# Designs tried in a protein design run: designed miniproteins, single chains. Part 72

Each design is a single chain, and the fold is of that chain. pLDDT is the mean over its residues in the fold that is shown.

## One batch from the design tools (miniprotein)

Design m2485
Fold by ESMFold2-Fast:
Structure m2485 (fold): chain A 81 residues (1-81)
Amino acid sequence: SSEHERLLAELEEILAEAERLRAEAVAKGLPQDVLREISSLLGQIRLAVREARRPGISLEELRNLLALAREKLAQMRALVA
């Protein structure tokens, strides 16, 4: 469905931005403890995207994973700023 495709596309975009933010944090030479937190948040986003790609996933489950991924991305942005 178009809704399912849209939610998956948004999750993929969040993952791409999260990977870009981690690369930026490394390039900036952020402290090791901050880099570990960023890597943990990225790992959580990767798990959410992996779960979202599961065959037969419901739209409700996709919306919950998208909300979780957005929250983790916002935390990463705050750490990189």
Scores: mean pLDDT 91

Design m2486
Fold by ESMFold2-Fast:
Parts: structure tokens; sequence; C-alpha cells
Structure m2486 (fold): chain A 77 residues (1-77)
């Protein structure tokens, strides 16, 4: 998924992302469809307000970030 595809997808949810935020989300997903589905769910459910907390978690504690993403997928959404 490209930055342009991701921007267009989240714009449909009313979420505005900077170039830096878009690049971070591309890096978070890293071509993993499971991660994309979880991030779509979180951003659709919580909206704009969750973007900065997610980016902060990814940058400060990447292991915990992926543990949470994997857990959300395992328990269902």
Amino acid sequence: MTKEELEELFKKYGIELSEEQLQALVDMINGDEKRLEVLKYILEKYGQEIVDPLLKLYNEDRELFYHLIDNVYEVGF
C-alpha cells in the first residue's frame, strides 16, 4: 500500500494525516494485511484523536505496539 492509497482510505473516515504521519503508518503496516486491518479498525472506531497516541507508542515502544496490534487481531474485532 502506498502513502497516497492510505491517505485516500483514511480521508473517507474523516481522518487527516500529515506526510510524516502517512509515512509512519506505511512503516507500521509494512505490507502486512493483518496490521492494515487492525489499524483500519482502530482509526475508524477512535478517529483523529488516536493517531498521535499510536505514533507515540510506535516510536517509543515498538515491541508493545506490535504486541497490542497482534492481540487485537487474535481476540477479534
Scores: mean pLDDT 78

Design m2487
Fold by ESMFold2-Fast:
Structure m2487 (fold): chain A 72 residues (1-72)
Amino acid sequence: GPEEAARAAREAGERTNHPGAKQVMDALARSAERGVPAEEVARTMRDVYEGASDPHVKEAARLAAEGAERAA
């Protein structure tokens, strides 16, 4: 559900120890907390992954997308 998707996004951000990755993950977590379905959160994370150039942001976005997909 949305709470599990939000948790996955925050966990991924913290694991990278990268401020930019954490900010992106926190923004996605807020979307999930607002009742956006986990599948939509995962899709948004995939979009972030494709648009990002920083390797840490890409890795965090990929992990969060997979976590959100599992939460759906």
Scores: mean pLDDT 73

Design m2488
Fold by ESMFold2-Fast:
Structure m2488 (fold): chain A 74 residues (1-74)
Amino acid sequence: EPSVAELRAALLDPTASDAEKFDVVLTLIRQMLAAQAAGDLARAQEYEDMFRANRDLIEEVLARNADSTTVLDG
């Protein structure tokens, strides 16, 4: 299972494909939820901090790979 440092490096890799970055984001979310479910709050906090620090990039990756039903930017 990838570490926080490995996931961060993969997410920030400028040579990584969109599919690779999407997989990294999904892995991040799954590992964060798994740590929370296991009661490993320190581990969960590490993922939450990394997610928050890279929120704009993560949201962009998710948006590019999500089925967008309706998006209106006013």
Scores: mean pLDDT 73

Design m2489
Fold by ESMFold2-Fast:
Structure m2489 (fold): chain A 62 residues (1-62)
Amino acid sequence: SKEEIAKIALEFLLLAQEKKDEDLVSEEMRELAKKLGIELSEDTTVKEALEKVKEELDKKLY
């Protein structure tokens, strides 16, 4: 469970590193976020998505 969440989060972070903060999230990033229980629109920036992922991880791992 926690290990699965960590793997998905790592994949998300790796995809985010290939983009700039102001870039829009990719479809792959949106699919990974859905697995973490986060809904992202195609208009969501990478920076906004990273903040949401970090908040959700804090809730699930704490």
Scores: mean pLDDT 80

Design m2490
Fold by ESMFold2-Fast:
Structure m2490 (fold): chain A 114 residues (1-114)
Amino acid sequence: MKEQLRTLAISLARSAISGEDLDVLTASVLALEALREGDIETAEEALSIAISLLITGAVDRVFRRKGRSLTPSQAAQLAARQAQLRARLDALMARYGVSRDRDALVARFEELVA
């Protein structure tokens, strides 16, 4: 279990660095920090947030790519879900002292996987 969560967190962080997704990168680094401390529950929560943010972001990108827009109701629901996920991420960040600075997150990711 711990090794599978670590592999997933590393994969998500690398994808987020390539895709310039700061929220997914933050959640993935938080998951790696939690795993380092043996906090499996927090790691699972952080990874759940990362995956949910990826899915909600992918829905918007797929619609835009196909020249389609979300309805105002769908856009509002998606925005509310993303705001809820970001609020949960912010609470976890406060507990671990993690910064939303991209360069600091990339540097910390490199340290955690060395």
Scores: mean pLDDT 79

Design m2491
Fold by ESMFold2-Fast:
Structure m2491 (fold): chain A 56 residues (1-56)
Amino acid sequence: SAELEAAAAEVLRALGLDSAAQMRLLPAEEVRAAIERVVGAERAEAVLEYIYSSTP
């Protein structure tokens, strides 16, 4: 969804990354923490699912 895309883009900016593929190279706990800082814990799970379930 557009909301999840916007949230993912904001997390990429916060981490200084250019693509979701680069996020997958980081420890999952670090990515989760960054997502929670940007969007809050309640939306972090949805954003994580969006990032890791995206097709190649």
Scores: mean pLDDT 74

Design m2492
Fold by ESMFold2-Fast:
Structure m2492 (fold): chain A 84 residues (1-84)
Amino acid sequence: SERERLLQRALELIQEADDLVQQANQAEEKGDLETAIKLLQEAIEKAREAVRILEQLGLHEEAEQLRRQIEALEKKIEELKKKL
């Protein structure tokens, strides 16, 4: 169904965002702050798309949890930018 396809898309976007966050953490550990920031920005874009899908599906609690994770990533980007 379309609902099942949308849910699968949201889960794929969440997984892609998580993978990008892991890559960003590795870049930060190597001192590559510019790459870390770029990867976190890409993770936020994926997560924001997932939030829109979750809201469309009526999964408001899951969408809210993901928004809180996005806010944490945005704060992390600002922290990394201060180190440039």
Scores: mean pLDDT 92

Design m2493
Fold by ESMFold2-Fast:
Structure m2493 (fold): chain A 65 residues (1-65)
Amino acid sequence: EEIEKIIREVAEELGVDADEDFIKYLANYLKEKGITKPYEVRSTARFVLPLVRTKKDFDVLVEKL
């Protein structure tokens, strides 16, 4: 819940249109990786959202990391 809210706040801050499905996907991914603290979630979202906004693009980004 809090993770999704932070991701939405970052998307609004950056002026990007992120799909609700992607927001949920990213939130679940962060939970699985143990990234649950507000500052960590916000930092990660600020890095990810300018680069990718779909599950497919995110999967490609993660594969390269």
Scores: mean pLDDT 75

Design m2494
Fold by ESMFold2-Fast:
Structure m2494 (fold): chain A 113 residues (1-113)
Amino acid sequence: SDAELEELIRRLAEALRAGDVAAAVEAVRALTEHFGLPELGEILEARLRAAAPTPEAIARAIAEALGDYVGLSPEVKEDMVAAFAAEAADPARLLDLARSVAATLEVLSVKRQ
């Protein structure tokens, strides 16, 4: 449901704000399960567990996992990682960043079908 998706987006934004790696892992697992992408959830979990407990490091880990999953070139992946980290540096943008992650997962879910 839309209400369930909005709650998962809020949970990811709160994890980013707190620099809480464990909460970020739980949020991305739930988001990837919602979109039928459990394999991507495992990749995201592995990258997040290696991340420093800061909003920027968590955002970088998410961007790297997404870029690797879709097979982005190193240059395009580096640009995406930098963009996610820059957005995570602004607390006012964390909810928009979490929504962008969810939107990316939705697009990937459609392409898998």
Scores: mean pLDDT 88

Design m2495
Fold by ESMFold2-Fast:
Structure m2495 (fold): chain A 62 residues (1-62)
Amino acid sequence: MLTGTVTGDDGSTGTGEVPASGSGGAAALKGAREVGQGGDAVVTDENGNVIGQGRVPALPAA
């Protein structure tokens, strides 16, 4: 599993999970939708290794 954790600029958090065969971007976007605002995304694999990080834009809630 890839886990994307997004921390919003106001301190809110969201988490998105996708299969390991999926993209880190997909995990980050799922987390961003939970937050509903801009923030920082960190994507980790099943072993807790950080495989990607970056800024995400404000996205509408799902």
Scores: mean pLDDT 75

Design m2496
Fold by ESMFold2-Fast:
Structure m2496 (fold): chain A 73 residues (1-73)
Amino acid sequence: SMSEAMKEAKEIAERSLKESGGDPEKAAELAKERLEKLGFKDVKTEVEGDVLIVRARDPKTGAPVKAEVPLPK
């Protein structure tokens, strides 16, 4: 099961993709900005094939967080 931090990161990535009209580069930048504002550390967002990947550290535990969101075709 996903941690609360992973769920939050995934929800932010999905919302950022919707608000970017499916533009993965714009979604990646928005997701990174939003996660950094929420206190996530070492935020990296990248597009790999048909997936937007978010990597960060949980602000509460410092544990690695990874979320993957499918890109529209």
Scores: mean pLDDT 82

Design m2497
Fold by ESMFold2-Fast:
Structure m2497 (fold): chain A 72 residues (1-72)
Amino acid sequence: NEELIKEAYEYLKKHPAGKQLLEKAKEYIKRGDYEKAKELIEKAVASLFPKPLTNEEAKEVAEYILEELKKE
């Protein structure tokens, strides 16, 4: 669900803890540690986003965010 993915990413960008976790994920991406980056993003989505997500939905959101961060 593209709408849900975008909503979750926008929520994390506005959340203080979400911003910190996204910046940490960017550091891991710069180091080539995509596994650690994805793990941090997935944890941020699962812990901070107020709508309940399935494990599959949380992984889809995390993968989308990881690809967006790679472009930066």
Scores: mean pLDDT 80

Design m2498
Fold by ESMFold2-Fast:
Parts: structure tokens; C-alpha cells; sequence
Structure m2498 (fold): chain A 70 residues (1-70)
């Protein structure tokens, strides 16, 4: 089943930062898709809710790391 998880970041990502998050998540899990809209990340993957939540947490960590380096 396709499952979607949404996470809210403390600050909005620039388009460039959003592309970096998408690239790093895809490198870790090529079956997951990530959409970035302001401070919101939407992760869609096929699998269990637990698997999609794990991917969402990974995406959040990547996004926070990118925000912190700015």
C-alpha cells in the first residue's frame, strides 16, 4: 500500500535546500519520493506505516542538518 507521511520543519527550505533533501533521501531509499513545500516535507513510499515513518524521520534529519549548516 502507498503511504504518505508529512513533517513540519522549524523553518522553510529554499528551493536549493529542498532539492538537496530530495537527492539525499533518494540516495538512501530510491523507492521513496519527497515533496518540499515551504517548511513541509511530504514523503510517499510503498510499504508499512512504520517504514514510511522511518523514511520521514530520515528526511527530517537531513533537512534539519541542511538548515543548521546555513
Amino acid sequence: TTVTATIELPAPLTPEQGERVKAEVQAKDPNATVEVEGNTLTITATGSREEVVKQALLAAKIALDILDEA
Scores: mean pLDDT 76

Design m2499
Fold by ESMFold2-Fast:
Structure m2499 (fold): chain A 87 residues (1-87)
Amino acid sequence: SMEEEAKKEREKLLEELKKFAAEAAEKLEKENDYEGLKKLRELWGKFIEEENEILEKAKETGDWEKALKEFKKKVEETKKEIEKIVK
């Protein structure tokens, strides 16, 4: 089903983003960039909140294709913001 396919794709993208964020956190910790670590934590919290909203809306509307597109966009935006923090 589209719902099951969207969930599997979401899980893969989420795992990749988690790894990217973990590598960013390690770099910031090594550099003693505590302000960067704070920004990364706040950015991650925002991402989780936005992801939950996308999932709840998908459950309500049944539009899993739209949910996956919105999720992919949020993953890309979050990666770019992490890159800005780490640079």
Scores: mean pLDDT 85

Design m2500
Fold by ESMFold2-Fast:
Structure m2500 (fold): chain A 67 residues (1-67)
Amino acid sequence: MSKEELREELKKKIEELKELAKTLSGERQQYVLRTIEGLEKALEGDETTLRVALKEAEELIKELKSL
């Protein structure tokens, strides 16, 4: 996967997390929103940063869907 493809996939996961955050409240919602801010900063990173951020986003999405 190219750096541009990783960035686009991360953007998609950020949007999915934003939609999931709308279904949450309180401290859980604030945690997800803070994580989204970190992931948005990762969009400016190198390929390794993008790969790590994408994996973190995917794991958080799985966690939220299991709750």
Scores: mean pLDDT 83

Design m2501
Fold by ESMFold2-Fast:
Structure m2501 (fold): chain A 61 residues (1-61)
Amino acid sequence: MLSNEQRAEVLAGSLGMPKEEAYELVTKAVEGKLSKEEVAELLEKAGASQEAAQTIAESLT
């Protein structure tokens, strides 16, 4: 399993997100505090394509 830190680092590098913002998003998604749809929308706002956002959201939830 990838840790939340490792997942956040990959997201930050791939999408140009600040690492701390990526970490918060990953943590909330894994905790079930954000739905798959909410995670995807936040990733799209950060500059991800709809395809990438959906794939990442599914892998976190």
Scores: mean pLDDT 77

Design m2502
Fold by ESMFold2-Fast:
Structure m2502 (fold): chain A 74 residues (1-74)
Amino acid sequence: MASEREILEGISRLVVGVLNTVAPSFPKLSKEELEKEISSLERLRDRFESLGEPVLDPAIRKIQEEIDRLKELI
């Protein structure tokens, strides 16, 4: 229903906003911390993908972008 879509859209926007806020700090992390962040982001991505909801696509895409950036730092 529309209210459920609004909640999921809100979650998607929140995830993107949080990642945009913390991403500038990632280059300051140790290799071990970067590997832990990659694992955490991969689990979050997989959970959102398992829901199959298009409103989560922006969050999934942003998580993947941050995974790719973290992998470049290793």
Scores: mean pLDDT 79

Design m2503
Fold by ESMFold2-Fast:
Structure m2503 (fold): chain A 74 residues (1-74)
Amino acid sequence: MPTLEQIIEELYPEAKKLFEELLRQGVPLSEAMRKVANFIMDQLDEKYPDLPDIDRNTVVGQIISRLVEEHHRS
């Protein structure tokens, strides 16, 4: 099984692309975060169905935090 960091690095580019597209379309930040979180959960269900819920929440939280921090630093 890959590490959580490897899963984060795998999913981050697609999550970032979706997040930036939603913001470009005028979707509010809170709704963009929810949509991206749902996307990540769907990807984890497909690719890593045996991943425990605590680890899934860690992956979602780490990606969303990174996206929001980068957005505020821009």
Scores: mean pLDDT 84

Design m2504
Fold by ESMFold2-Fast:
Structure m2504 (fold): chain A 77 residues (1-77)
Amino acid sequence: DLSRLEKELEDERSKSSSFIDDFRRRSNELVDRLSRVDPDRAERARELFDDAISSIEDLNNRHIDRLNSEIARVRSS
């Protein structure tokens, strides 16, 4: 059912975006607090959190790409 796949894609995009936004907000709060006592550690923590966010985005994008490929196959069948 094409409509179910399209709904799943929309829900996945929404959930992924919400999760990343929450993770980014929390990591920024931690980095801000850490920067007051150890700016060098705060900079490294920022890099680690940015790397983690990038990795999560890559995994989410792969899942979204798979859903898009499945939708394309259903449409062409």
Scores: mean pLDDT 84

Design m2505
Fold by ESMFold2-Fast:
Structure m2505 (fold): chain A 75 residues (1-75)
Amino acid sequence: SATSELVDEFIRNNFDPEILAKLPEEVREKMLALAHRIVGGETLSDAELAAIAEELGLSPEAVALIRRAMAQSRP
């Protein structure tokens, strides 16, 4: 679907392909859920993003890229 394509593009643009290939399926599903929320126009709080980043093992640089993407997807 168009939504799945946008989510895949969001993940590829914000994460290294080698990191994506090494992610467990459970972690990848959580990243897909996060990407769906962001693509859908939802803005996560700093606390929510920090909790997800800790769970997924995201670097500060990856968190900054996600914040930028959220800002760009906002109307």
Scores: mean pLDDT 68

Design m2506
Fold by ESMFold2-Fast:
Structure m2506 (fold): chain A 58 residues (1-58)
Amino acid sequence: DELLEKIARQVVEENKDYSEEQQVMLTQYKASKLGLTAKEMQRAAEITREIIEAERKA
C-alpha cells in the first residue's frame, strides 16, 4: 500500500488542474506501467479518490 499511496499522492499533487476521474486514470496508468496487477490498480484508484475526498473535507 505504501507504493500505491506514493503514486496516488504524486498524481493528485502534479495534476490538480485535471478532474478527479482523470487523476484516477493517471494513477492506474502509472501503476500498470510498473507491472502491478489489476487488483493493485483498483486499490491505487481507491486511494486516489480517498486523497481527493480528504482534501475536500479539510
Scores: mean pLDDT 79

Design m2507
Fold by ESMFold2-Fast:
Structure m2507 (fold): chain A 92 residues (1-92)
Amino acid sequence: SSRKEELKKLIEEVLEKLKDRKSRAAQELRLVLESLLANVDTFTDEEVLDRLIELLQEFLSSIESLTDEELLQLETEISVLWLEEAVRRVLP
């Protein structure tokens, strides 16, 4: 879907912006984003896709100025949405 392609592009853009950032928070976020990127095609919930796209768009505008605490917040929000996708996949 076009939404999955948009999400993949946004993840790749965030990864590129964080490539030279060596903090533990940045390294952990990159690992989460790389794992998310590998699993985008498994997503079935369009609302979760839209919320991830919105979240990444909001953070991308300020990514270069984000503190490690803000990167941890982004990782937490991504993890919550990914868990929501997993839960929705087991619902009838």
Scores: mean pLDDT 85

Design m2508
Fold by ESMFold2-Fast:
Structure m2508 (fold): chain A 74 residues (1-74)
Amino acid sequence: SSLSELLEKTRRRYDEILAQARAETDPAKKRQLLIQLEAQLGMLRMRLWMENHQNEELKALAEEIERDIAALEA
């Protein structure tokens, strides 16, 4: 489905940014990558609102991104 394709594309982009953030040693660049992760989370939250918060795959991905951002900030 088109939603499954969106989820797959979003996960691939998220995984790329996350890998870069985890490998980044420069604090300023790492902060910029964290901002990009937060932007991805914002887009997923908007899509969840459009789906009346009923899409479990979107919820799960948003929760995963939230946890990874928190771990990187710690």
Scores: mean pLDDT 81

Design m2509
Fold by ESMFold2-Fast:
Structure m2509 (fold): chain A 98 residues (1-98)
Amino acid sequence: MKEKADEAVELFKAGDLERAKAIITEMLNELEQALINGDEDKVLELLRAMRPALKAAKEAGIEEVVTQAKNLLERVIDESKDPEVQEAARELLEILDS
């Protein structure tokens, strides 16, 4: 997952927004699957790994990805049983709301 986040950031720097968006969408889908499965450790790992990619999407103004990420992060906060996971999701939500 870190490799995908790093690739998305490089694609944003190169101006390849379509490929960057596709990679971030894939990462968000993997996060949603981990949340549905109740895999708190994987959810936490994915939240931490995708932070630079979500920040880059916000800076690039990709509203569709930002909206999808915000909706999923709110679900993580509501559905997670782990306070550390909830806190990591809140930190990312604050980045996207700024």
Scores: mean pLDDT 84

Design m2510
Fold by ESMFold2-Fast:
Structure m2510 (fold): chain A 57 residues (1-57)
Amino acid sequence: SMMDELRKRLAEEVLAKIEAQLETLTDPVTIAVGRRELAEFRAAAPTLSPEELRTHL
């Protein structure tokens, strides 16, 4: 559906944003936290609404 396609596109944008942020980090502790956040977001993304996904952008 159109809403499912929108949701998937927003999830991909959020994932790309988190991955880009991780590329800029130099502190090991902050990197570890960011990697956990990325993994948790990947697991949760299929359950999130478009509105919820937009809060991460």
Scores: mean pLDDT 82

Design m2511
Fold by ESMFold2-Fast:
Structure m2511 (fold): chain A 74 residues (1-74)
Amino acid sequence: MVVKLSEEEFEAMLEGIREFAEELVRHAPRSAALAQLEDMIAALERLKEEHPEFAEKLEETREWLLRQKERLEA
């Protein structure tokens, strides 16, 4: 890799994703929240391919988003 993200920068990005997802679940219509969660999950899968050094943290965040989606579908 030519360009590197610091671990702190990457953690801040993942924290921002979690905060956005929480606001989305709290304030968005259910159908819109589900669609956005699906898009975020797909984006995290692509990021795992591009940044294998952060694959574990990306997978943890993706699993957390799946739990939010599961709760919203219940």
Scores: mean pLDDT 78

Design m2512
Fold by ESMFold2-Fast:
Structure m2512 (fold): chain A 78 residues (1-78)
Amino acid sequence: DDRRRRLLLAQGYAYDNRATEYRGQKQQVLARMDEEARRSSPSQARQVQRQGQQQASQLDQLSDDYQRRSQQLFDASR
């Protein structure tokens, strides 16, 4: 079924792109965390680092989830 295969591939690429976006967002979060921590008091810097690390961890989980779903769709397209 060519239509089914095309839809699965399109969704697979969409999920792969979303995974890439989340990886990029993680790098931006870590960069902003480092910059804000440098401009903060020691106590505020610790809070900024905890928040940034939590956000980065969430983005890692989202990236991994979308990458896994993308691979499942590519596998299903065969």
Scores: mean pLDDT 87

Design m2513
Fold by ESMFold2-Fast:
Structure m2513 (fold): chain A 78 residues (1-78)
Amino acid sequence: SAHEAVRAAAEAALAEVERLLAEAKRYQDQGDFESAQRAIEEAAALARRAVELAAHAGDDTTLDSVLRRTGELFREYR
């Protein structure tokens, strides 16, 4: 279904956001703040695309889930 495809795409995007944030943390640990910043910016852009995808599909359940999980991932990155 369209809702199922949107949910799968959003989950894949969130997994990539988590990977990028983990990569950013590794760069920070190495003192590579420039690469860390690029990874954070890419993660933020991908999270925004996931939100836009869910919003355009009219899937409020997926949108709420994406917003909540994105907030949790960026909070855990601290």
Scores: mean pLDDT 81

Design m2514
Fold by ESMFold2-Fast:
Structure m2514 (fold): chain A 64 residues (1-64)
Amino acid sequence: MQITVTVEVVLHAPASPEELAQALKTGQQLGDQLRQQLQQDPSLTSASASKDVGNATVNATATR
């Protein structure tokens, strides 16, 4: 079964390269977690998670 993961990073202020790198890593981790949730529970068609990282909000959504 194919799972699509979308990650969005919203910056609330100008970010340094280090802050952007941290936000991207957080997005990848959230995406991996959501992919695992959908693989473990066949009744789920979608899952979403958000996390604040410094001056950024990272939103991840996984869908079947």
Scores: mean pLDDT 78

Design m2515
Fold by ESMFold2-Fast:
Structure m2515 (fold): chain A 89 residues (1-89)
Amino acid sequence: GSMQSAVQQSQQLLAKLQQALANGDDKTAQDQMIQLGRLVLQFPTNQAVIAIARQAIDMVRAIPNPSLELEIAEGLLLISLGVAQLILR
Protein backbone atom coordinates (compact mmCIF):
# COMPACT_ATOMS: atom_id res chain seq x y z
CA GLY A 1 0.00 0.00 0.00
CA SER A 2 0.88 3.68 -0.04
CA MET A 3 2.68 5.28 2.92
CA GLN A 4 -0.64 6.77 4.08
CA SER A 5 -2.33 3.34 3.91
CA ALA A 6 0.49 1.79 5.98
CA VAL A 7 0.12 4.48 8.67
CA GLN A 8 -3.66 3.99 8.78
CA GLN A 9 -3.24 0.19 9.06
CA SER A 10 -0.69 0.58 11.89
CA GLN A 11 -3.05 2.99 13.74
CA GLN A 12 -5.91 0.46 13.40
CA LEU A 13 -3.66 -2.34 14.70
CA LEU A 14 -2.62 -0.17 17.67
CA ALA A 15 -6.29 0.58 18.48
CA LYS A 16 -7.18 -3.14 18.29
CA LEU A 17 -4.17 -3.96 20.48
CA GLN A 18 -5.30 -1.39 23.10
CA GLN A 19 -8.83 -2.88 23.10
CA ALA A 20 -7.52 -6.48 23.32
CA LEU A 21 -5.23 -5.60 26.26
CA ALA A 22 -8.12 -3.81 28.05
CA ASN A 23 -10.25 -6.97 27.61
CA GLY A 24 -7.48 -9.38 28.69
CA ASP A 25 -7.52 -10.94 25.20
CA ASP A 26 -3.80 -11.75 25.04
CA LYS A 27 -4.14 -13.95 21.92
CA THR A 28 -5.80 -11.13 19.94
CA ALA A 29 -3.18 -8.70 21.31
CA GLN A 30 -0.40 -11.07 20.13
CA ASP A 31 -1.98 -11.29 16.66
CA GLN A 32 -2.13 -7.46 16.35
CA MET A 33 1.54 -7.17 17.37
CA ILE A 34 2.59 -9.84 14.84
CA GLN A 35 0.69 -7.97 12.09
CA LEU A 36 2.35 -4.70 13.18
CA GLY A 37 5.79 -6.38 13.00
CA ARG A 38 5.05 -7.51 9.45
CA LEU A 39 4.02 -3.94 8.56
CA VAL A 40 7.32 -2.62 10.03
CA LEU A 41 9.26 -5.06 7.80
CA GLN A 42 7.22 -4.02 4.72
CA PHE A 43 7.76 -0.27 5.41
CA PRO A 44 11.13 -0.12 7.26
CA THR A 45 11.71 3.56 6.35
CA ASN A 46 8.27 4.75 7.53
CA GLN A 47 8.99 6.57 10.80
CA ALA A 48 5.27 6.85 11.67
CA VAL A 49 4.83 3.05 11.46
CA ILE A 50 8.02 2.58 13.53
CA ALA A 51 6.76 5.07 16.16
CA ILE A 52 3.42 3.20 16.39
CA ALA A 53 5.27 -0.13 16.80
CA ARG A 54 7.26 1.40 19.68
CA GLN A 55 3.97 2.58 21.24
CA ALA A 56 2.69 -1.03 21.02
CA ILE A 57 5.78 -2.26 22.92
CA ASP A 58 5.19 0.43 25.59
CA MET A 59 1.56 -0.68 25.96
CA VAL A 60 2.56 -4.32 26.54
CA ARG A 61 5.32 -3.28 28.98
CA ALA A 62 2.69 -1.36 31.00
CA ILE A 63 0.86 -4.66 31.73
CA PRO A 64 1.76 -5.71 35.33
CA ASN A 65 1.64 -9.51 34.72
CA PRO A 66 2.17 -10.10 30.99
CA SER A 67 1.36 -13.58 29.64
CA LEU A 68 3.89 -15.66 27.72
CA GLU A 69 1.96 -14.77 24.53
CA LEU A 70 2.51 -11.04 25.16
CA GLU A 71 6.21 -11.53 26.01
CA ILE A 72 6.74 -13.53 22.79
CA ALA A 73 4.86 -10.86 20.76
CA GLU A 74 7.03 -8.10 22.31
CA GLY A 75 10.21 -10.04 21.44
CA LEU A 76 9.11 -10.63 17.84
CA LEU A 77 8.18 -6.95 17.36
CA LEU A 78 11.57 -5.87 18.77
CA ILE A 79 13.28 -8.21 16.26
CA SER A 80 11.22 -6.64 13.41
CA LEU A 81 12.28 -3.14 14.56
CA GLY A 82 15.94 -4.24 14.72
CA VAL A 83 15.79 -5.71 11.20
CA ALA A 84 14.15 -2.49 9.90
CA GLN A 85 17.03 -0.44 11.39
CA LEU A 86 19.58 -2.70 9.63
CA ILE A 87 17.74 -2.22 6.29
CA LEU A 88 17.83 1.59 6.79
CA ARG A 89 21.63 1.71 7.32
Scores: mean pLDDT 86

Design m2516
Fold by ESMFold2-Fast:
Structure m2516 (fold): chain A 72 residues (1-72)
Amino acid sequence: MSADQKKQTIVKSANLAMKIAEEAGLSDKASEIGNESALAVYKLLQENPSTSEEEALEYAKKVAEEIVKKLK
């Protein structure tokens, strides 16, 4: 994945995580969950440079879902 693609993937990850949080009734924490999921994707891409955008976005969804589950 190129540096530009990594940036796009991180932004998409934050947006997906925020949407998951809002739909779960956690709109007050949407930005926090978005930032945490984006950071998790950033770390994943640093440790696993062969990760595709699709794989990274799926990982972001799982991270967001786990955070939501812990808050319920």
Scores: mean pLDDT 82

Design m2517
Fold by ESMFold2-Fast:
Structure m2517 (fold): chain A 76 residues (1-76)
Amino acid sequence: DALAAAPVGAPVTLHAVADGRATPVARGVVAEVDGERVIDDVERVGDAPPGATALRFEWVGPDGERLSTELSLVPG
């Protein structure tokens, strides 16, 4: 699970990736609901562009570094 690396309570930003460009679309916090990691308190910050091929989850690590993971939306 891509969100398993982010601690519960960590702020996370979701970006839609299209043609190599990441566009912020939502943010929230990592939460655990019914034993599963989810994004809670979701705030929409933009609209996903058409043709997005991946979703990128981004959060801030303990040293202030930006950490991210990407999920492909197309098989292959």
Scores: mean pLDDT 74

Design m2518
Fold by ESMFold2-Fast:
Order: C-alpha cells, then sequence, then structure tokens
Structure m2518 (fold): chain A 86 residues (1-86)
C-alpha cells in the first residue's frame, strides 16, 4: 500500500541520515532529511525515488558532489512526477 511504501521509505532515509550524521557528514545528513521532509509533504515514496536518494548519498560519501546532486535531483523529480500522476 502507499502508506506502507511511504513508511518504509521514511525508515530507510532516516536510517541513512543517522548513519551519515554518525560519520560527521552533516551535509549528506541534511540533504537526506530535506528529501525526507519533502516526501512526507508529497505523501509519495516510490522505491525508485528512494534508490536514487541512496545513490546520491553514496556518491556524496565518495566525494562526488556533482553525481550526488544529479541523483538527488532525479529522486525529487521521480517523487514529484508520481505525486502529479495521483
Amino acid sequence: SREEELEEAVRRLEELAAEYDAQGNTKMSDLLRDALERLRKLGVATPEAVELFEKAAQYAADGNDSKAASYYTAGMLVAVADEIER
């Protein structure tokens, strides 16, 4: 269900943000929390959007800010597109 998908996405992103915060990577933690708040407001959390946010976090951890930004943007676009189609 949509609520189950949203709860799972929220859980995964919160866990990922906590991991980056524990590593002292507040930039990635903040980025993931921003994505989390936006997904909650949209009421949408597709697995595709979550996978893109996870990839964005991985690239940022590797120091690849340009790829991180691209994947974060793609994740947001997927989330917004799903909301518009509802």
Scores: mean pLDDT 72

Design m2519
Fold by ESMFold2-Fast:
Formats: sequence, structure tokens, C-alpha cells
Structure m2519 (fold): chain A 88 residues (1-88)
Amino acid sequence: SASERLQELIKKIQEQLKKETDPVKKKMLQELLDIAQEALKTTDPLVLIGLILRAIGIALDAERLGYPEVAELAKELVEALLEKLKEV
């Protein structure tokens, strides 16, 4: 389910945050964590669309800055959010 996928992503993002020393990457990872946690709490399609757009923005910024690990997590989050949007 989308909820299970989001919970696994939250764990992956938290583990990355524990090991990250770069302040820009930490900020991006924290924003992804906040989006994933908000997604677990909502069933509103409009809220989910807003979260998808925010996650896409982070993916694009991470690619532009040369942070492939952050970009990959952001892309996985977009996929999980799209899956949840299909369930609501």
C-alpha cells in the first residue's frame, strides 16, 4: 500500500538524516521527511497534489545542485505520493 511505502521512505530519509553532515542536504532531507509525514495524515487530494509538487521541486533542486542521493529519495517520494493519490 501507499501508506506502507511512505512509512518505509520515512525510515530511509531518517537514516540518511542521521548520517548527513551537509547543511543544505539536511534541509532538503528534512523537507522530504515533512512531506512524507504530512502525506500519511491526509486523505485530501488537493493537499496530496501540493505535496507532490513540493517533492518534484526538491528533486529538481537536488539534481541541479548535484545531490543524486537526495534527488533519488525525492523521486521515490513522488512515486509514493502518486500511488496514495490513486487510493483517495
Scores: mean pLDDT 90

Design m2520
Fold by ESMFold2-Fast:
Structure m2520 (fold): chain A 65 residues (1-65)
Amino acid sequence: DAARTQAIIDYLKTVLGVSQALIDALVAEAARRGVSLGDMVDAHLASVEAGRADALSRALAAQIA
């Protein structure tokens, strides 16, 4: 869903300091896989909420590499 995707982008950018270039790459990778950005990130959201923001950033970067 577009609203969910935008909320996740806002969270990554504002809370985790993820660069716009990485966010754009994640959106492109999600589209390439035929999934939403939300679905791709869902597995990592719990670790972010548990205070593992750097682990999420590294995992997302690895997924788009």
Scores: mean pLDDT 67

Design m2521
Fold by ESMFold2-Fast:
Structure m2521 (fold): chain A 62 residues (1-62)
Amino acid sequence: SVLDKLLEAGASREEAEKAAQQVQDLYDQSQALAKAGDPRSSILSVSADMLAMSYQVEARLK
């Protein structure tokens, strides 16, 4: 999970939970669009992956 990866990267629990929630919100929006047949679902999924990676890099650089 994103939360576990952020904790392993050295983020605080508060920061990791907040970041994981933001990533999860994007995945949830992507799933809602996918159920509606909206091709933009893929853009939100990629955005969520990129945001998760950004938070992991930030945690490691602190």
Scores: mean pLDDT 82

